Designed miniproteins, single chains, continued (5). Designs and how they scored, part 58

Each design is a single chain, and the fold is of that chain. pLDDT is the mean over its residues in the fold that is shown.

## One batch from the design tools (miniprotein)

Design m18125
Fold by ESMFold2-Fast:
Structure m18125 (fold): chain A 61 residues (1-61)
Amino acid sequence: SEEQREEWIKRAKFAYDYLLKKGYSKEEALKRVEAMVTQVLGDEPELRKEIIEEIKKYLEE
């Protein structure tokens, strides 16, 4: 659902920012967030792709 997608995007961004605060590089933080989303949303490949693309867009902006 739209609400589920927005919630996951918020969680992914929060995790990404948290990892940066812990001293991880942008590349390392993104890899860890991608791994987390892949593991949790293994059965929802389209939602997983949307969340990862949104995080990458967040990095570009």
Scores: mean pLDDT 80

Design m18126
Fold by ESMFold2-Fast:
Structure m18126 (fold): chain A 77 residues (1-77)
Amino acid sequence: DIKKKVEEKAKEYLKTKDIKSFNELAKILEENARTLPEEKVQELIKLALKILEDSKDGEMAARITGAALRAVGELVE
């Protein structure tokens, strides 16, 4: 359920590259950190790297990476 919601928001962001879609994705990650599987978090880190490569937007890439790492941190401790 929540994995599908994260995936849908990630697809919307990739399609629009809109700051609103990005903020919605970041919020979902933050709110649902404990329920995200490790594999999905790794996919989000790869997404951040792709954003950095495609747009050279280091700030946006860092924000997505930060959200993904925070999700991992919540799962560990």
Scores: mean pLDDT 62

Design m18127
Fold by ESMFold2-Fast:
Structure m18127 (fold): chain A 67 residues (1-67)
Amino acid sequence: SEKIQQALDDAIAKARAGDYVGFSQALAELVSLVGATEERKRLAIKAVNAAQAGDVEKAEKLAKELA
């Protein structure tokens, strides 16, 4: 799925650039594309919390698990 891959790539690029706001927005789109199940919503919340805490590596890992 090209859209899911694009959203994941965008999220990771934002995280690596230190743009945690952009990361959270890209991750919200990723969740919308993969299906907003309770498990995926929880995983996305954990990824956003990691990014806000400055743990970029953890945020990226969790985003990859979401796709």
Scores: mean pLDDT 82

Design m18128
Fold by ESMFold2-Fast:
Structure m18128 (fold): chain A 65 residues (1-65)
Amino acid sequence: LNAIEKVLIHELQKYYGLTEEQAREILAAAQAGASPEELKELLAKYGVEITDEEAERIIRGAQLA
């Protein structure tokens, strides 16, 4: 993992209470081109609900990594 990916994983753990493994799965899905809706469904599986705006922000951040 590069430095940006490590920061994003840490932020996902801190803000959404995800484990490192769960945060890595979210990052990988976003980097692979998951839609905002798909990302919301994946996070809901882990007990986390987010807005469309938050999902789009995660995708944008992942694409910069």
Scores: mean pLDDT 81

Design m18129
Fold by ESMFold2-Fast:
Structure m18129 (fold): chain A 104 residues (1-104)
Amino acid sequence: SELKKAEEYVKLAKKYVKEGNYEEALEYLEKAKKIVEEILKKDPNNKEAWRILGEIYEVMGEIYKQLGDNEVAAALYRKAAEYYEKAGDLEKAEEARKKAEELE
């Protein structure tokens, strides 16, 4: 399915983040984001798609934090929290909010 493809792209992005290859990680996150946004355009109640979108933004936040751009990282973590809330994942939403607050 397209959701599984987005999940695999996020998994690849996380691997590249661990390797310090942030450019490749961001390319895979952008590919995953496009798939998830298309799914949500057709079905805005798809909680799994909102959860994946939250994870995409959280990983982007981690990348920008590692690059020293705390303002961008905080904004990305806040977006991740919003998307986790839409997914009904209140625990991950709170964790993402705390990550944003630690950078402010």
Scores: mean pLDDT 91

Design m18130
Fold by ESMFold2-Fast:
Structure m18130 (fold): chain A 63 residues (1-63)
Amino acid sequence: AKEYAELGKKLFEEKKYEEALEAFEKAIEIDPNYSEAYVLLGRLLEYLGKKEEAEEYFKKAEE
């Protein structure tokens, strides 16, 4: 989980947004309670203009 979240951050910094999205999704798949991955995925979705999807992930991060 943690390794994929770190990979996603690196990919986001490199402007590889689709690959970053996949890495954050993988982090959530491995650890569904890893709240940081939901926050990071939500921020990426906001950056891509998917505000409604981002709000759902931010909500999951608070649970």
Scores: mean pLDDT 79

Design m18131
Fold by ESMFold2-Fast:
Structure m18131 (fold): chain A 66 residues (1-66)
Amino acid sequence: MKYRVTLSGSEEVREAIVEELRADPRVTVTQLGENVYEVTLSGPVERQIGIVLRLIGDPNVEVKLL
C-alpha cells in the first residue's frame, strides 16, 4: 500500500518519525517536500496494519491513502 504522510510538530519529532519509518526494511520513504513524504509498505498484512495504526494514532502525522 502507498500513503502520503504530512508531518507536524518540532524538527526533533519529525526527524524521529522519519528515522523510525526508515529503520524498517519493508518501508520505503520518499521525501516529496519539507514535511511531506510518500510511504510505501511491503511484506505481511499484519505488519502493514501495525504501521498504519501507528501513523494514524500520531497527532503529528496526517495520513492519506494514495
Scores: mean pLDDT 81

Design m18132
Fold by ESMFold2-Fast:
Structure m18132 (fold): chain A 55 residues (1-55)
Amino acid sequence: MEEAEKWLNEASRLLADGDYQKAIEAAEKSLKLNPEDEGARFLLERARQLLGIPE
């Protein structure tokens, strides 16, 4: 949980900084550690949308 939360926090920061590709990678790492985390899934989808990946 702690490691998943750490990656989730990094994804949030990267998303705020406009570094969407790294935000996707951090969110994917968080989701790998905690696959049912809705927050990580939402960040991943949001970062993909902002990067221009419509699917």
Scores: mean pLDDT 78

Design m18133
Fold by ESMFold2-Fast:
Structure m18133 (fold): chain A 80 residues (1-80)
Amino acid sequence: MLSPEQRRLVAELSRATQDALENKLPGEEALERWREILSRYLSPEEVERIMERMERAYRETGDIEAALLAAVETIAELGE
């Protein structure tokens, strides 16, 4: 199970993703907003690890929800 801090982070990323979808934001702009959110909770090294996974998922699928799933999985791995 995710920690309380990880759950808060995931909730903020999920809200930002929903806002991006609702407003039809370009994926690049959505990813940049998520970098800002991640940077408030995590170290620069952890942020870069998550962003690399998110950017890869987005490049392969064109789907920002796939990028969000990649972020959630990576955040869960950081707690192990």
Scores: mean pLDDT 80

Design m18134
Fold by ESMFold2-Fast:
Structure m18134 (fold): chain A 92 residues (1-92)
Amino acid sequence: ISDLPGAPSLEEVKEAALGIAERMAEAIKNGDVSTAASLTVALALHLAIGGYNEAAREVIRLSDEAVQGKITPEEFLERAKKIIEEAYEKAK
């Protein structure tokens, strides 16, 4: 179901966010801090534009922790996916 005629569906928008999170985890795993930072900004902006400001802040924090080595890339991806799924489930 689309919010507007011709707009992307919530499912398509959610899949895009999940794809960004997966690319972020891969960049962090590879030590590509620059790509990880760019993807973090892209995901945070994507979520914020959708009105999911708390989710945006949480993924920024998790990305920062993963880049600092405080959590693994795998732990980052698991938590980020959960945040994204919960945000879009509320949107329905």
Scores: mean pLDDT 78

Design m18135
Fold by ESMFold2-Fast:
Structure m18135 (fold): chain A 93 residues (1-93)
Amino acid sequence: DIAEEARRLAEMVERLSRELAEALEKGDDFEADVLLSLLTMALTSAEHDPDPEVREIAREAKERITEAYLKKDAKAVLEIGREAAERLRELAE
């Protein structure tokens, strides 16, 4: 079910973005690197989704989260992740 896959991706993006933001706030560089790798891997996989809307959301989220991570902007990581998850859930409706 395409809707179930979009919901799972939304849950993953929201959870990993929250955990990444927490790691950045704590200054845990190792945990942050691991979480960014997991999040960008999930988003890269979504760039090959049959739905062009899912691909666009994944691409934008990946670029924006990576930029926020390089700036150590935990708030931006959290907000971008939430926005991407919300858009993915709307596609699942």
Scores: mean pLDDT 86

Design m18136
Fold by ESMFold2-Fast:
Structure m18136 (fold): chain A 81 residues (1-81)
Amino acid sequence: EKKKEELKKKLEEAKKGKEIVEEAKKKKEEELKKAKELLKKDPEKGKKEVEKAKGELEAAEAQLEDLEEEEKKLKEELEKL
């Protein structure tokens, strides 16, 4: 039972982390959208904002993929118990 409880706790942590990163990703997607609009009106300022937003979005996407893989593995282990 202790191993099952530990897996459940890790699964809940992964799910919460995934939700947080998904919300952050959505905010970064909106920031990128605004930065692209700025790029069309002010190329110098917009280029810098697009580069920052892109980097942050890519980092969030990488974190989300890692959390999704961890969640899947934890679910599979928990279901086998």
Scores: mean pLDDT 81

Design m18138
Fold by ESMFold2-Fast:
Structure m18138 (fold): chain A 78 residues (1-78)
Amino acid sequence: MKEEEIRRLIEEAVRLGREAGEAFLAGDYEKAIELVREAIRLLEEAVKLDPENEGLRQALEDARAALEEVEAALERAK
């Protein structure tokens, strides 16, 4: 059951990441930030369910790095 919960969280986070990428390419950096933040929240929940999963921790780190990049893009676009 927990494995299915983790899978759902990952699938939703991946979907949000794709939507964030689309928003970023459209120049909608504020929307991209909101979507990435939601993906991070879901990945944090997944890590909480499986703290020993290095892949999940790496995905969370990657998502946090993506957030910093989008925030920097928004700052430059002002």
Scores: mean pLDDT 85

Design m18139
Fold by ESMFold2-Fast:
Structure m18139 (fold): chain A 85 residues (1-85)
Amino acid sequence: SALPSPEEARRAYELARSLVKDGIEKAKQLEKEGKYQEAVRVLDRSIIAARILRAMASTDPEGVAEVDKLIAEAEKLRDELEKKL
């Protein structure tokens, strides 16, 4: 199987961070609109995608820790929003 290059690993990190941050922001906007089910779906999609990309990312522990922190924030928000369904 093809292993990611250092460039691909870097792009995977940046994409993972972007997807989770964008997912959180979109979910917060949907929450303000009372669209809790849509907000949960957005967070579920971004968390799954970020976890896949994180697995392809470089072994830089600082970058991995940042992505893990963002995923944890997204999961916490998801669980809070799911309680409103």
Scores: mean pLDDT 81

Design m18140
Fold by ESMFold2-Fast:
Structure m18140 (fold): chain A 62 residues (1-62)
Amino acid sequence: MAKLIARVIKDFTAQNKNQLTLKKGDLVEILGIHDDGYVLAKSLKTGETGYVPSTVLEVVDV
């Protein structure tokens, strides 16, 4: 199954326990897209899952 992978283009710090802290250059798997501008993502570096703003992510071709 093809994974939807995105690259972090801007640092993001989690503001609550449901969010994921990411650094520019990290790769994440997109698990779900929400209508509020957030995505549920899994960090490929740490394996942690959480919500991040879609604006800090750029989908990569895989």
Scores: mean pLDDT 78

Design m18141
Fold by ESMFold2-Fast:
Structure m18141 (fold): chain A 74 residues (1-74)
Amino acid sequence: MDQAIALLDQAADVAPPEARRQLLLARHYIRQGDLDGAIQYADKAAELARQAGNDEAARLAEQARQLVRQEQQR
């Protein structure tokens, strides 16, 4: 969980504004325990980052999403 939040924060630091809002929402939903919401917003952030040509932000968002999905399976 903390690692997923750290990855979302790192992604937000390098993300374009359109993706950053979605990353902050994903972080918010992780803190509330809504892992489905967190995955939804992380996916939107990764898509927007790719559309903007920011592959680093997209990669970090995808890594955070994978960690959240692993947490759902526990």
Scores: mean pLDDT 83

Design m18142
Fold by ESMFold2-Fast:
Structure m18142 (fold): chain A 86 residues (1-86)
Amino acid sequence: DELREEAARLVGEAVRLALLKEGFSEEEAERIAEEVARRVRELLERDPLRAADTLEEAARLAEEAGDLELARRLRELAERLRREVE
């Protein structure tokens, strides 16, 4: 599902931004972000509620890095995932 791929990608972006803010190189930040995105994609398929919690944590990282739009998108996706499990 494209929605799950988007959610995993946005989590990866939030992690990348947080790592760059902490002084990681762009290459290191991208490598770690890609690994996190892979794990989130798997989590979205197996446990959407835990994935929603992960998206909220990623939104916090995005806010701390100064990307308020990314944080908003992540929180919206987390809400949609929680609603889907009803």
Scores: mean pLDDT 84

Design m18143
Fold by ESMFold2-Fast:
Structure m18143 (fold): chain A 76 residues (1-76)
Amino acid sequence: TERERAVRAAEEAAEASKDPFVKNVARMLARAARRTTDPEGARRIRAGAEALLEAVLNGDSSDEAVLRMSEAAERA
């Protein structure tokens, strides 16, 4: 499900990142994903979480990673 994908991506981003700020943002996304019952909300959280994970794995700066996350969630 969108929720399951969102939680996995967010938890992986939290584990992969060494930045406390990005780890906290990722943990908040995982929490939001677990609490959402809205399919639209789940889709937006998944898009944001996957973008955050991709940015972290690519070695993007914390600011860039969070920006990409926000933009992906907004466009989803």
Scores: mean pLDDT 85

Design m18144
Fold by ESMFold2-Fast:
Structure m18144 (fold): chain A 67 residues (1-67)
Amino acid sequence: SEELKKEIEEEKLLEERVRASTKDLPAEEQKRILELFHRNLEIRKTLVGMKNMDARRAAIEEAIKKG
């Protein structure tokens, strides 16, 4: 949780820097750049989570079956 909290804070800081660097660009271009930024982060998170995804899925299914 501490590591996740740190990652979230770092992500917000990076996003703010992107916003500051692109503030003079048209709104449409700013949105596109931010979408690419978020897309890249999502891909990274997906890849990192993938190796433990099966264990998490199994735990959720067992909880549902028992609850």
Scores: mean pLDDT 74

Design m18145
Fold by ESMFold2-Fast:
Structure m18145 (fold): chain A 86 residues (1-86)
Amino acid sequence: MEKFLEEVEEKLKKAEELLKKGEENKDPELYKEAKKLAEEVLEKIEKGEYVDNIGGDTPLGKKLKELKERAKKVKEEAEEKLKELE
């Protein structure tokens, strides 16, 4: 579980960094990559919750919920930025 959380958090941090870099450079490819990584984080969390039956009220479930919300925010922000760059 610790390794899983570390991998998810590292990938999410990379997505957040790409989103910031995309905003600085106004590069749609960086926003697309940030969105893709955020989606992969969401899928990985969903798979982890399903396989290990992690309850939302557990300490691990609360951490996963936090990471899931952060990933959703990155995805939504990247989608909004991409729509603006159309």
Scores: mean pLDDT 77

Design m18146
Fold by ESMFold2-Fast:
Structure m18146 (fold): chain A 58 residues (1-58)
Amino acid sequence: GELYRAVKDFHSPSESFLSFKKGDIIELLKEVGPHFALGKNLVTGKVGLILKSYLEKI
């Protein structure tokens, strides 16, 4: 999928949401409406929902 970089930290106790640190590389797997996407954190190997506003395209 397309590669993005996290522009800030996000940590969630929910299994539905992907946790990441600023600078982590996220692969976009699927868009889920205008505000969310399903992504994979290539640093941690985990998959979850992401707020698109936390991502920049590389």
Scores: mean pLDDT 84

Design m18147
Fold by ESMFold2-Fast:
Structure m18147 (fold): chain A 59 residues (1-59)
Amino acid sequence: MTAQDHVDKASAIVVKAADGTASEEEIEEGKKNAELALKEGDEELQEQARRTLEALEAL
């Protein structure tokens, strides 16, 4: 899996949460994926991962 895959998974969970369909377990999975992307990604992916993690933490 790539850092981009991790960002994509986390972002999909943010969308599900906005729609009211994300479970607590899915939100935790999203946070883990965002953290992996933040560790493994380049500068652009790290910025995306950080924003996604902030959105999930605000839920």
Scores: mean pLDDT 79

Design m18148
Fold by ESMFold2-Fast:
Structure m18148 (fold): chain A 75 residues (1-75)
Amino acid sequence: MELIREAVEAFDEGKDVEAAKLAFLAMRELAERAAEDPEAVEREAEENRDLFEEAEKRLLSLPLEDIEKARELVE
């Protein structure tokens, strides 16, 4: 899953809103694919657990207004 890696890289570059958007897109895509093959998606999430945990940690550290902007850009 490339989007979650791009999200973490964007956070490292200080592009917080863009990174949050990418993280939400990655999580949404994972959730959509889970409806088709939940076991494969669970395995992919475990393999990229460190990236998802880092993205979640960074998201929780953002101001609410930045999180809201990122969510509007995704859905």
Scores: mean pLDDT 78

Design m18149
Fold by ESMFold2-Fast:
Parts: sequence; structure tokens; C-alpha cells
Structure m18149 (fold): chain A 62 residues (1-62)
Amino acid sequence: MKISELPILPSSVANERALRELEAQSSPEEAARIRAEYGRAAREGPEAAAETLAREQARLKA
């Protein structure tokens, strides 16, 4: 087991937590859209997923 060499797993957990917070602060329609974008970005990796979540979070502050 090489947990110290797998920082991607902690990033994935952080992304899931951020997604839940965004969903809680969004309308049901926006939450569904955020989920779809997150799922798309997650296929490219946790860094892409984090970037997508940050973009959606900035949109909520508008």
C-alpha cells in the first residue's frame, strides 16, 4: 500500500465534499447541471474535476 504516493485519492474525496456543498447551495436544476459537468471532468481526472467545481463555485458567487 502506497498511500503517501497517492495524493489523487485525497483530492477525489475533497472534490466530492465540494460537490455536495455546491448542490446544497444550488437550485435542483443547477445541481443537476453541476453533477453532469463534474462527471464529465472526472473522466479526465481529479484535477479537471476540481477545476470544474471551482468554476461552478465562482458562478454561485455572482
Scores: mean pLDDT 70

Design m18150
Fold by ESMFold2-Fast:
Formats: C-alpha cells, structure tokens, sequence
Structure m18150 (fold): chain A 61 residues (1-61)
C-alpha cells in the first residue's frame, strides 16, 4: 500500500490528473499484481488517500 501511495504521489507531481492516476494504478493492480476488482479498488482507495494526504506541494518549502 505504501509503495502504491509513493507511485501515485510521483504521478501527481508529473502533472497527471487524479482520475488518470487512479485508473493507472487500478489497471496495474489487476493486470500485473493479479488482484480482483474488489481488492484493487480497496488498495487504490487507500493509496489515493495516503498520496493525497501527503500532497506533493506540501512536501516542498
């Protein structure tokens, strides 16, 4: 989960919209990790929460 949160934060820094970042992670979890749609949705929700809570802009001076 933490690894996915870091990946999402990195995508957000690259200027990707949140919806696109969520879609990319969701697809990766299903296709690469072999998770079910239900499990992937839970992981995406948790990772999104952690990534957004950290906010890329809040990490910079």
Amino acid sequence: VEEYADEMAEMLRAGEPLREVVKRLYDKLINEEGLTKEEARKVVAEASRLAYRRRPDALLP
Scores: mean pLDDT 69

Design m18151
Fold by ESMFold2-Fast:
Structure m18151 (fold): chain A 55 residues (1-55)
Amino acid sequence: MSDEERMLQLARELLEAMEAGDLDKALAVVEEAVALFPDDEVLRTLLEVLRQDLA
């Protein structure tokens, strides 16, 4: 799978987790996305927000 295809898959998984209210899964998906795209400011911001919501 290309990086683009993987990002789209992770985006779908994130939306699904958010709709279900599964913050633990949403956090795991965003962590994986940040590992693939560490310079993406939006993904880093989402990771920080989700970590704060779980604390």
Scores: mean pLDDT 76

Design m18152
Fold by ESMFold2-Fast:
Structure m18152 (fold): chain A 62 residues (1-62)
Amino acid sequence: MKEEMTKRIVEETGLSEEEAERIVEMALNGATDKEILEELKKLGISELRATAAVGSLNSLLV
């Protein structure tokens, strides 16, 4: 699951595997969608791409 989620985030955001894995860890540890969005924006990801990435994480966690 974590590896699949990390790959999806890399594809959607262009982040490094290490950065994407950190975002996935935040989601798995119960971070809110808002917290994930804010972290992605701090990493230079646009709001549109960050929103798509959060949606993908939620889809894979369901």
Scores: mean pLDDT 79

Design m18153
Fold by ESMFold2-Fast:
Structure m18153 (fold): chain A 69 residues (1-69)
Amino acid sequence: MEEVIEQAAEEAKRLMEKLGLDPEKYAEFARQIARDLLEKGYSPERALAIAVTAAVLLGVGEQIERELA
């Protein structure tokens, strides 16, 4: 369980660093999402994929929302 959560955080961190976004912030979002999904009975593979994707999309979405202000 914890290994999958940390793997999701590490992958999100790497992707966000490449995009110039705050890696620690979105790594934490990936941890929270992965933990929630695992607690809800999602498989480790699905939890990891969803958590990383959601954290990246959230980061991109937050940047877009700033530009719309």
Scores: mean pLDDT 79

Design m18154
Fold by ESMFold2-Fast:
Structure m18154 (fold): chain A 65 residues (1-65)
Amino acid sequence: SAREIYQLVLDIARDPSVSKEVATELANVMSELIGTDPEFAAKLAEQLRENPTEETAKELIKQAE
């Protein structure tokens, strides 16, 4: 669900190992995808659940562009 994806992004943003810049960019990208391509948003969210790191967040941002 969209709420589960938002919660995941918030959890990543609270991680001190993730920069505020990356967390903000991820939040913007995922918010847009939830509205335009919710199936793709769900697939990217699953990758982030598997490996909740800044490196994964950066990769997802690139995949969403």
Scores: mean pLDDT 81

Design m18155
Fold by ESMFold2-Fast:
Structure m18155 (fold): chain A 71 residues (1-71)
Amino acid sequence: REEAERLLEEAERAYEAGDYETARRLAQEAIKLDPRYLRAYGLLAEALQRLGDSRGAVAVIEEAVKIAEEE
């Protein structure tokens, strides 16, 4: 979806700038708009890892794997 893609693009820019908190928030919003948007889960997990939330990053990856296994 265009709106989810725009949010992920902004999240990727925030991540590249070192603003991992903004990257996390925008990636979560992209997932809310498109719960099957696997790229957004990947960025969210990376942002969580950079913020020191390794358990949260693992949980996000596990959720993405479940979605990917559907098709």
Scores: mean pLDDT 82

Design m18156
Fold by ESMFold2-Fast:
Structure m18156 (fold): chain A 75 residues (1-75)
Amino acid sequence: MELTLTVPFEDFFAALDELLAAFGRGPLFDPSRPANLKEEDIDTILQTIGRLYGLRLSYEKLPNNKYRITAAPVE
């Protein structure tokens, strides 16, 4: 099963928490969440969280400062 959410940049971590919860994982904790999110950090964060929670996470930057986040199990 694959789940996708499209959110503005400010809701990026909220979308990750929702995707983790949908797969029975999470919530995200302070060590996995930087104080200030930057676009350059997104790929590293998704890779790290995906590894920790056993999910394949990816993202696509869309117009109007929106991001499409996709999550799938790694089985």
Scores: mean pLDDT 71

Design m18157
Fold by ESMFold2-Fast:
Structure m18157 (fold): chain A 59 residues (1-59)
Amino acid sequence: SLEELAKKALDYVLKHPGKVITEEELARELGVSLEDVKRANEYLKKKYGKTIEELAKEL
């Protein structure tokens, strides 16, 4: 699900503090398509008004 993918992406970003993580890197490291990562970002923008990167900065 997009919610589950968004959670995994956020967990990955939080595990690598101080690193700029691209959508391409998230796709590679999580074993999903770039399109799926973009959909996860749009899901979070719709639900919280923020992307994976923006949410990670607040945590």
Scores: mean pLDDT 79

Design m18158
Fold by ESMFold2-Fast:
Order: sequence, then C-alpha cells, then structure tokens
Structure m18158 (fold): chain A 63 residues (1-63)
Amino acid sequence: MSARELLARGEEAAAAGRLVEAGRLYLEAIRKARAEGDAETLARADAALRAVLAAAPDPLAAL
C-alpha cells in the first residue's frame, strides 16, 4: 500500500465526516511518505492532518 493510496483513503474518510478515521489514515500516509521519500505526498498528508485538527481540535479524544 503506497503513501498516496493512504492519503486518498484519508480524503474519502474526511469527505464522509469520519474525522478520526481520516486523521489515522493521514498519519499512516505521513509515515509511508517518509519511508518512500515522497515529499509531495508528505506535504499533502501533513496539510490534510492539520486541517482535520483545525476542524476537530482533539480528534483523538473521540476514541
């Protein structure tokens, strides 16, 4: 599974209002992007995670 696939799944979860799942997928995308050296996907996943945090200040508290 590529970092780009994880980013896409996170975007789908966010669009469905599943912010906790989206945040989890974005964190996995960041880890994979670092391992793959994919700076573009890393930047996008980081920005997407920050957007989720802004919309829901503590998405991890929903667990």
Scores: mean pLDDT 77

Design m18159
Fold by ESMFold2-Fast:
Structure m18159 (fold): chain A 70 residues (1-70)
Amino acid sequence: SLERVLRGGRAAEPYVKQAIEKAKEGDLEGAEEYIRKAVEAMREEGAPEEEVEWFERDVRELAEEAYRES
């Protein structure tokens, strides 16, 4: 869920929200850009690479679901 994804990264939270919003608008290119920014924010916070990989996967899944529901 979005809540689970947002629990791990305060710096990543605004980018995750923007990625999902762009996906809802049908802008997958914009969604991808914000996913990249969210992942970068997680790495800069010192999150382990395994956690970053799970985070990226979960954010991509949420963005794809948002796109399908739009």
Scores: mean pLDDT 77

Design m18160
Fold by ESMFold2-Fast:
Structure m18160 (fold): chain A 59 residues (1-59)
Amino acid sequence: MEFYQAIEDYEAKTPEELTLKKGEYLRLLEEVDEEHWLAETFDGRKGLVPKSVLEPVSL
């Protein structure tokens, strides 16, 4: 299973987006468009995340 990590703090701009803190881990669920993924945090929050604020996590 592929995990990603927030590289910076991100404040949600719409109800569909996730607010993230730098270093927060996410599971990718679906690619929504060229700029956004649908993702889930480890605490069970789901929403859209800009691709630019995430990086793949090395195991």
Scores: mean pLDDT 80

Design m18161
Fold by ESMFold2-Fast:
Structure m18161 (fold): chain A 61 residues (1-61)
Amino acid sequence: SEASKKAREYAAKIAADPTDAQAVLDLGKAYEELGNTDMARAAYRGALRLDPDNEEAKKAL
């Protein structure tokens, strides 16, 4: 699916730059589209560790 492709692309981006909070957030959204709520939540928490004031990640949790 398109969401699975996006999840792989964002995961590869994060592997190259683990401080990319936007990529971690986008990975969470891709997992959400896939129905993987636990993985989405983990990604959103990861985004908050990188950027504690990230309103989008806070809203998603």
Scores: mean pLDDT 84

Design m18162
Fold by ESMFold2-Fast:
Structure m18162 (fold): chain A 60 residues (1-60)
Amino acid sequence: GEKLEQEGQDASLTAIEGLENKDIEKAIKGVEDAIKVAREAGNESGVKAAEEKLEEIKKL
């Protein structure tokens, strides 16, 4: 529902904040949380975007 969409966005913001502060653990956690929430919400686009972001973070 809408609440899961909000939680997914919050998790994505946490991932971005982690990247901006070079906190890789925070970035990974945020993306993993975003994937989980987006998947539960049926947001396939969000899952794909978060998975791609996770791969980018793993390159760091």
Scores: mean pLDDT 72

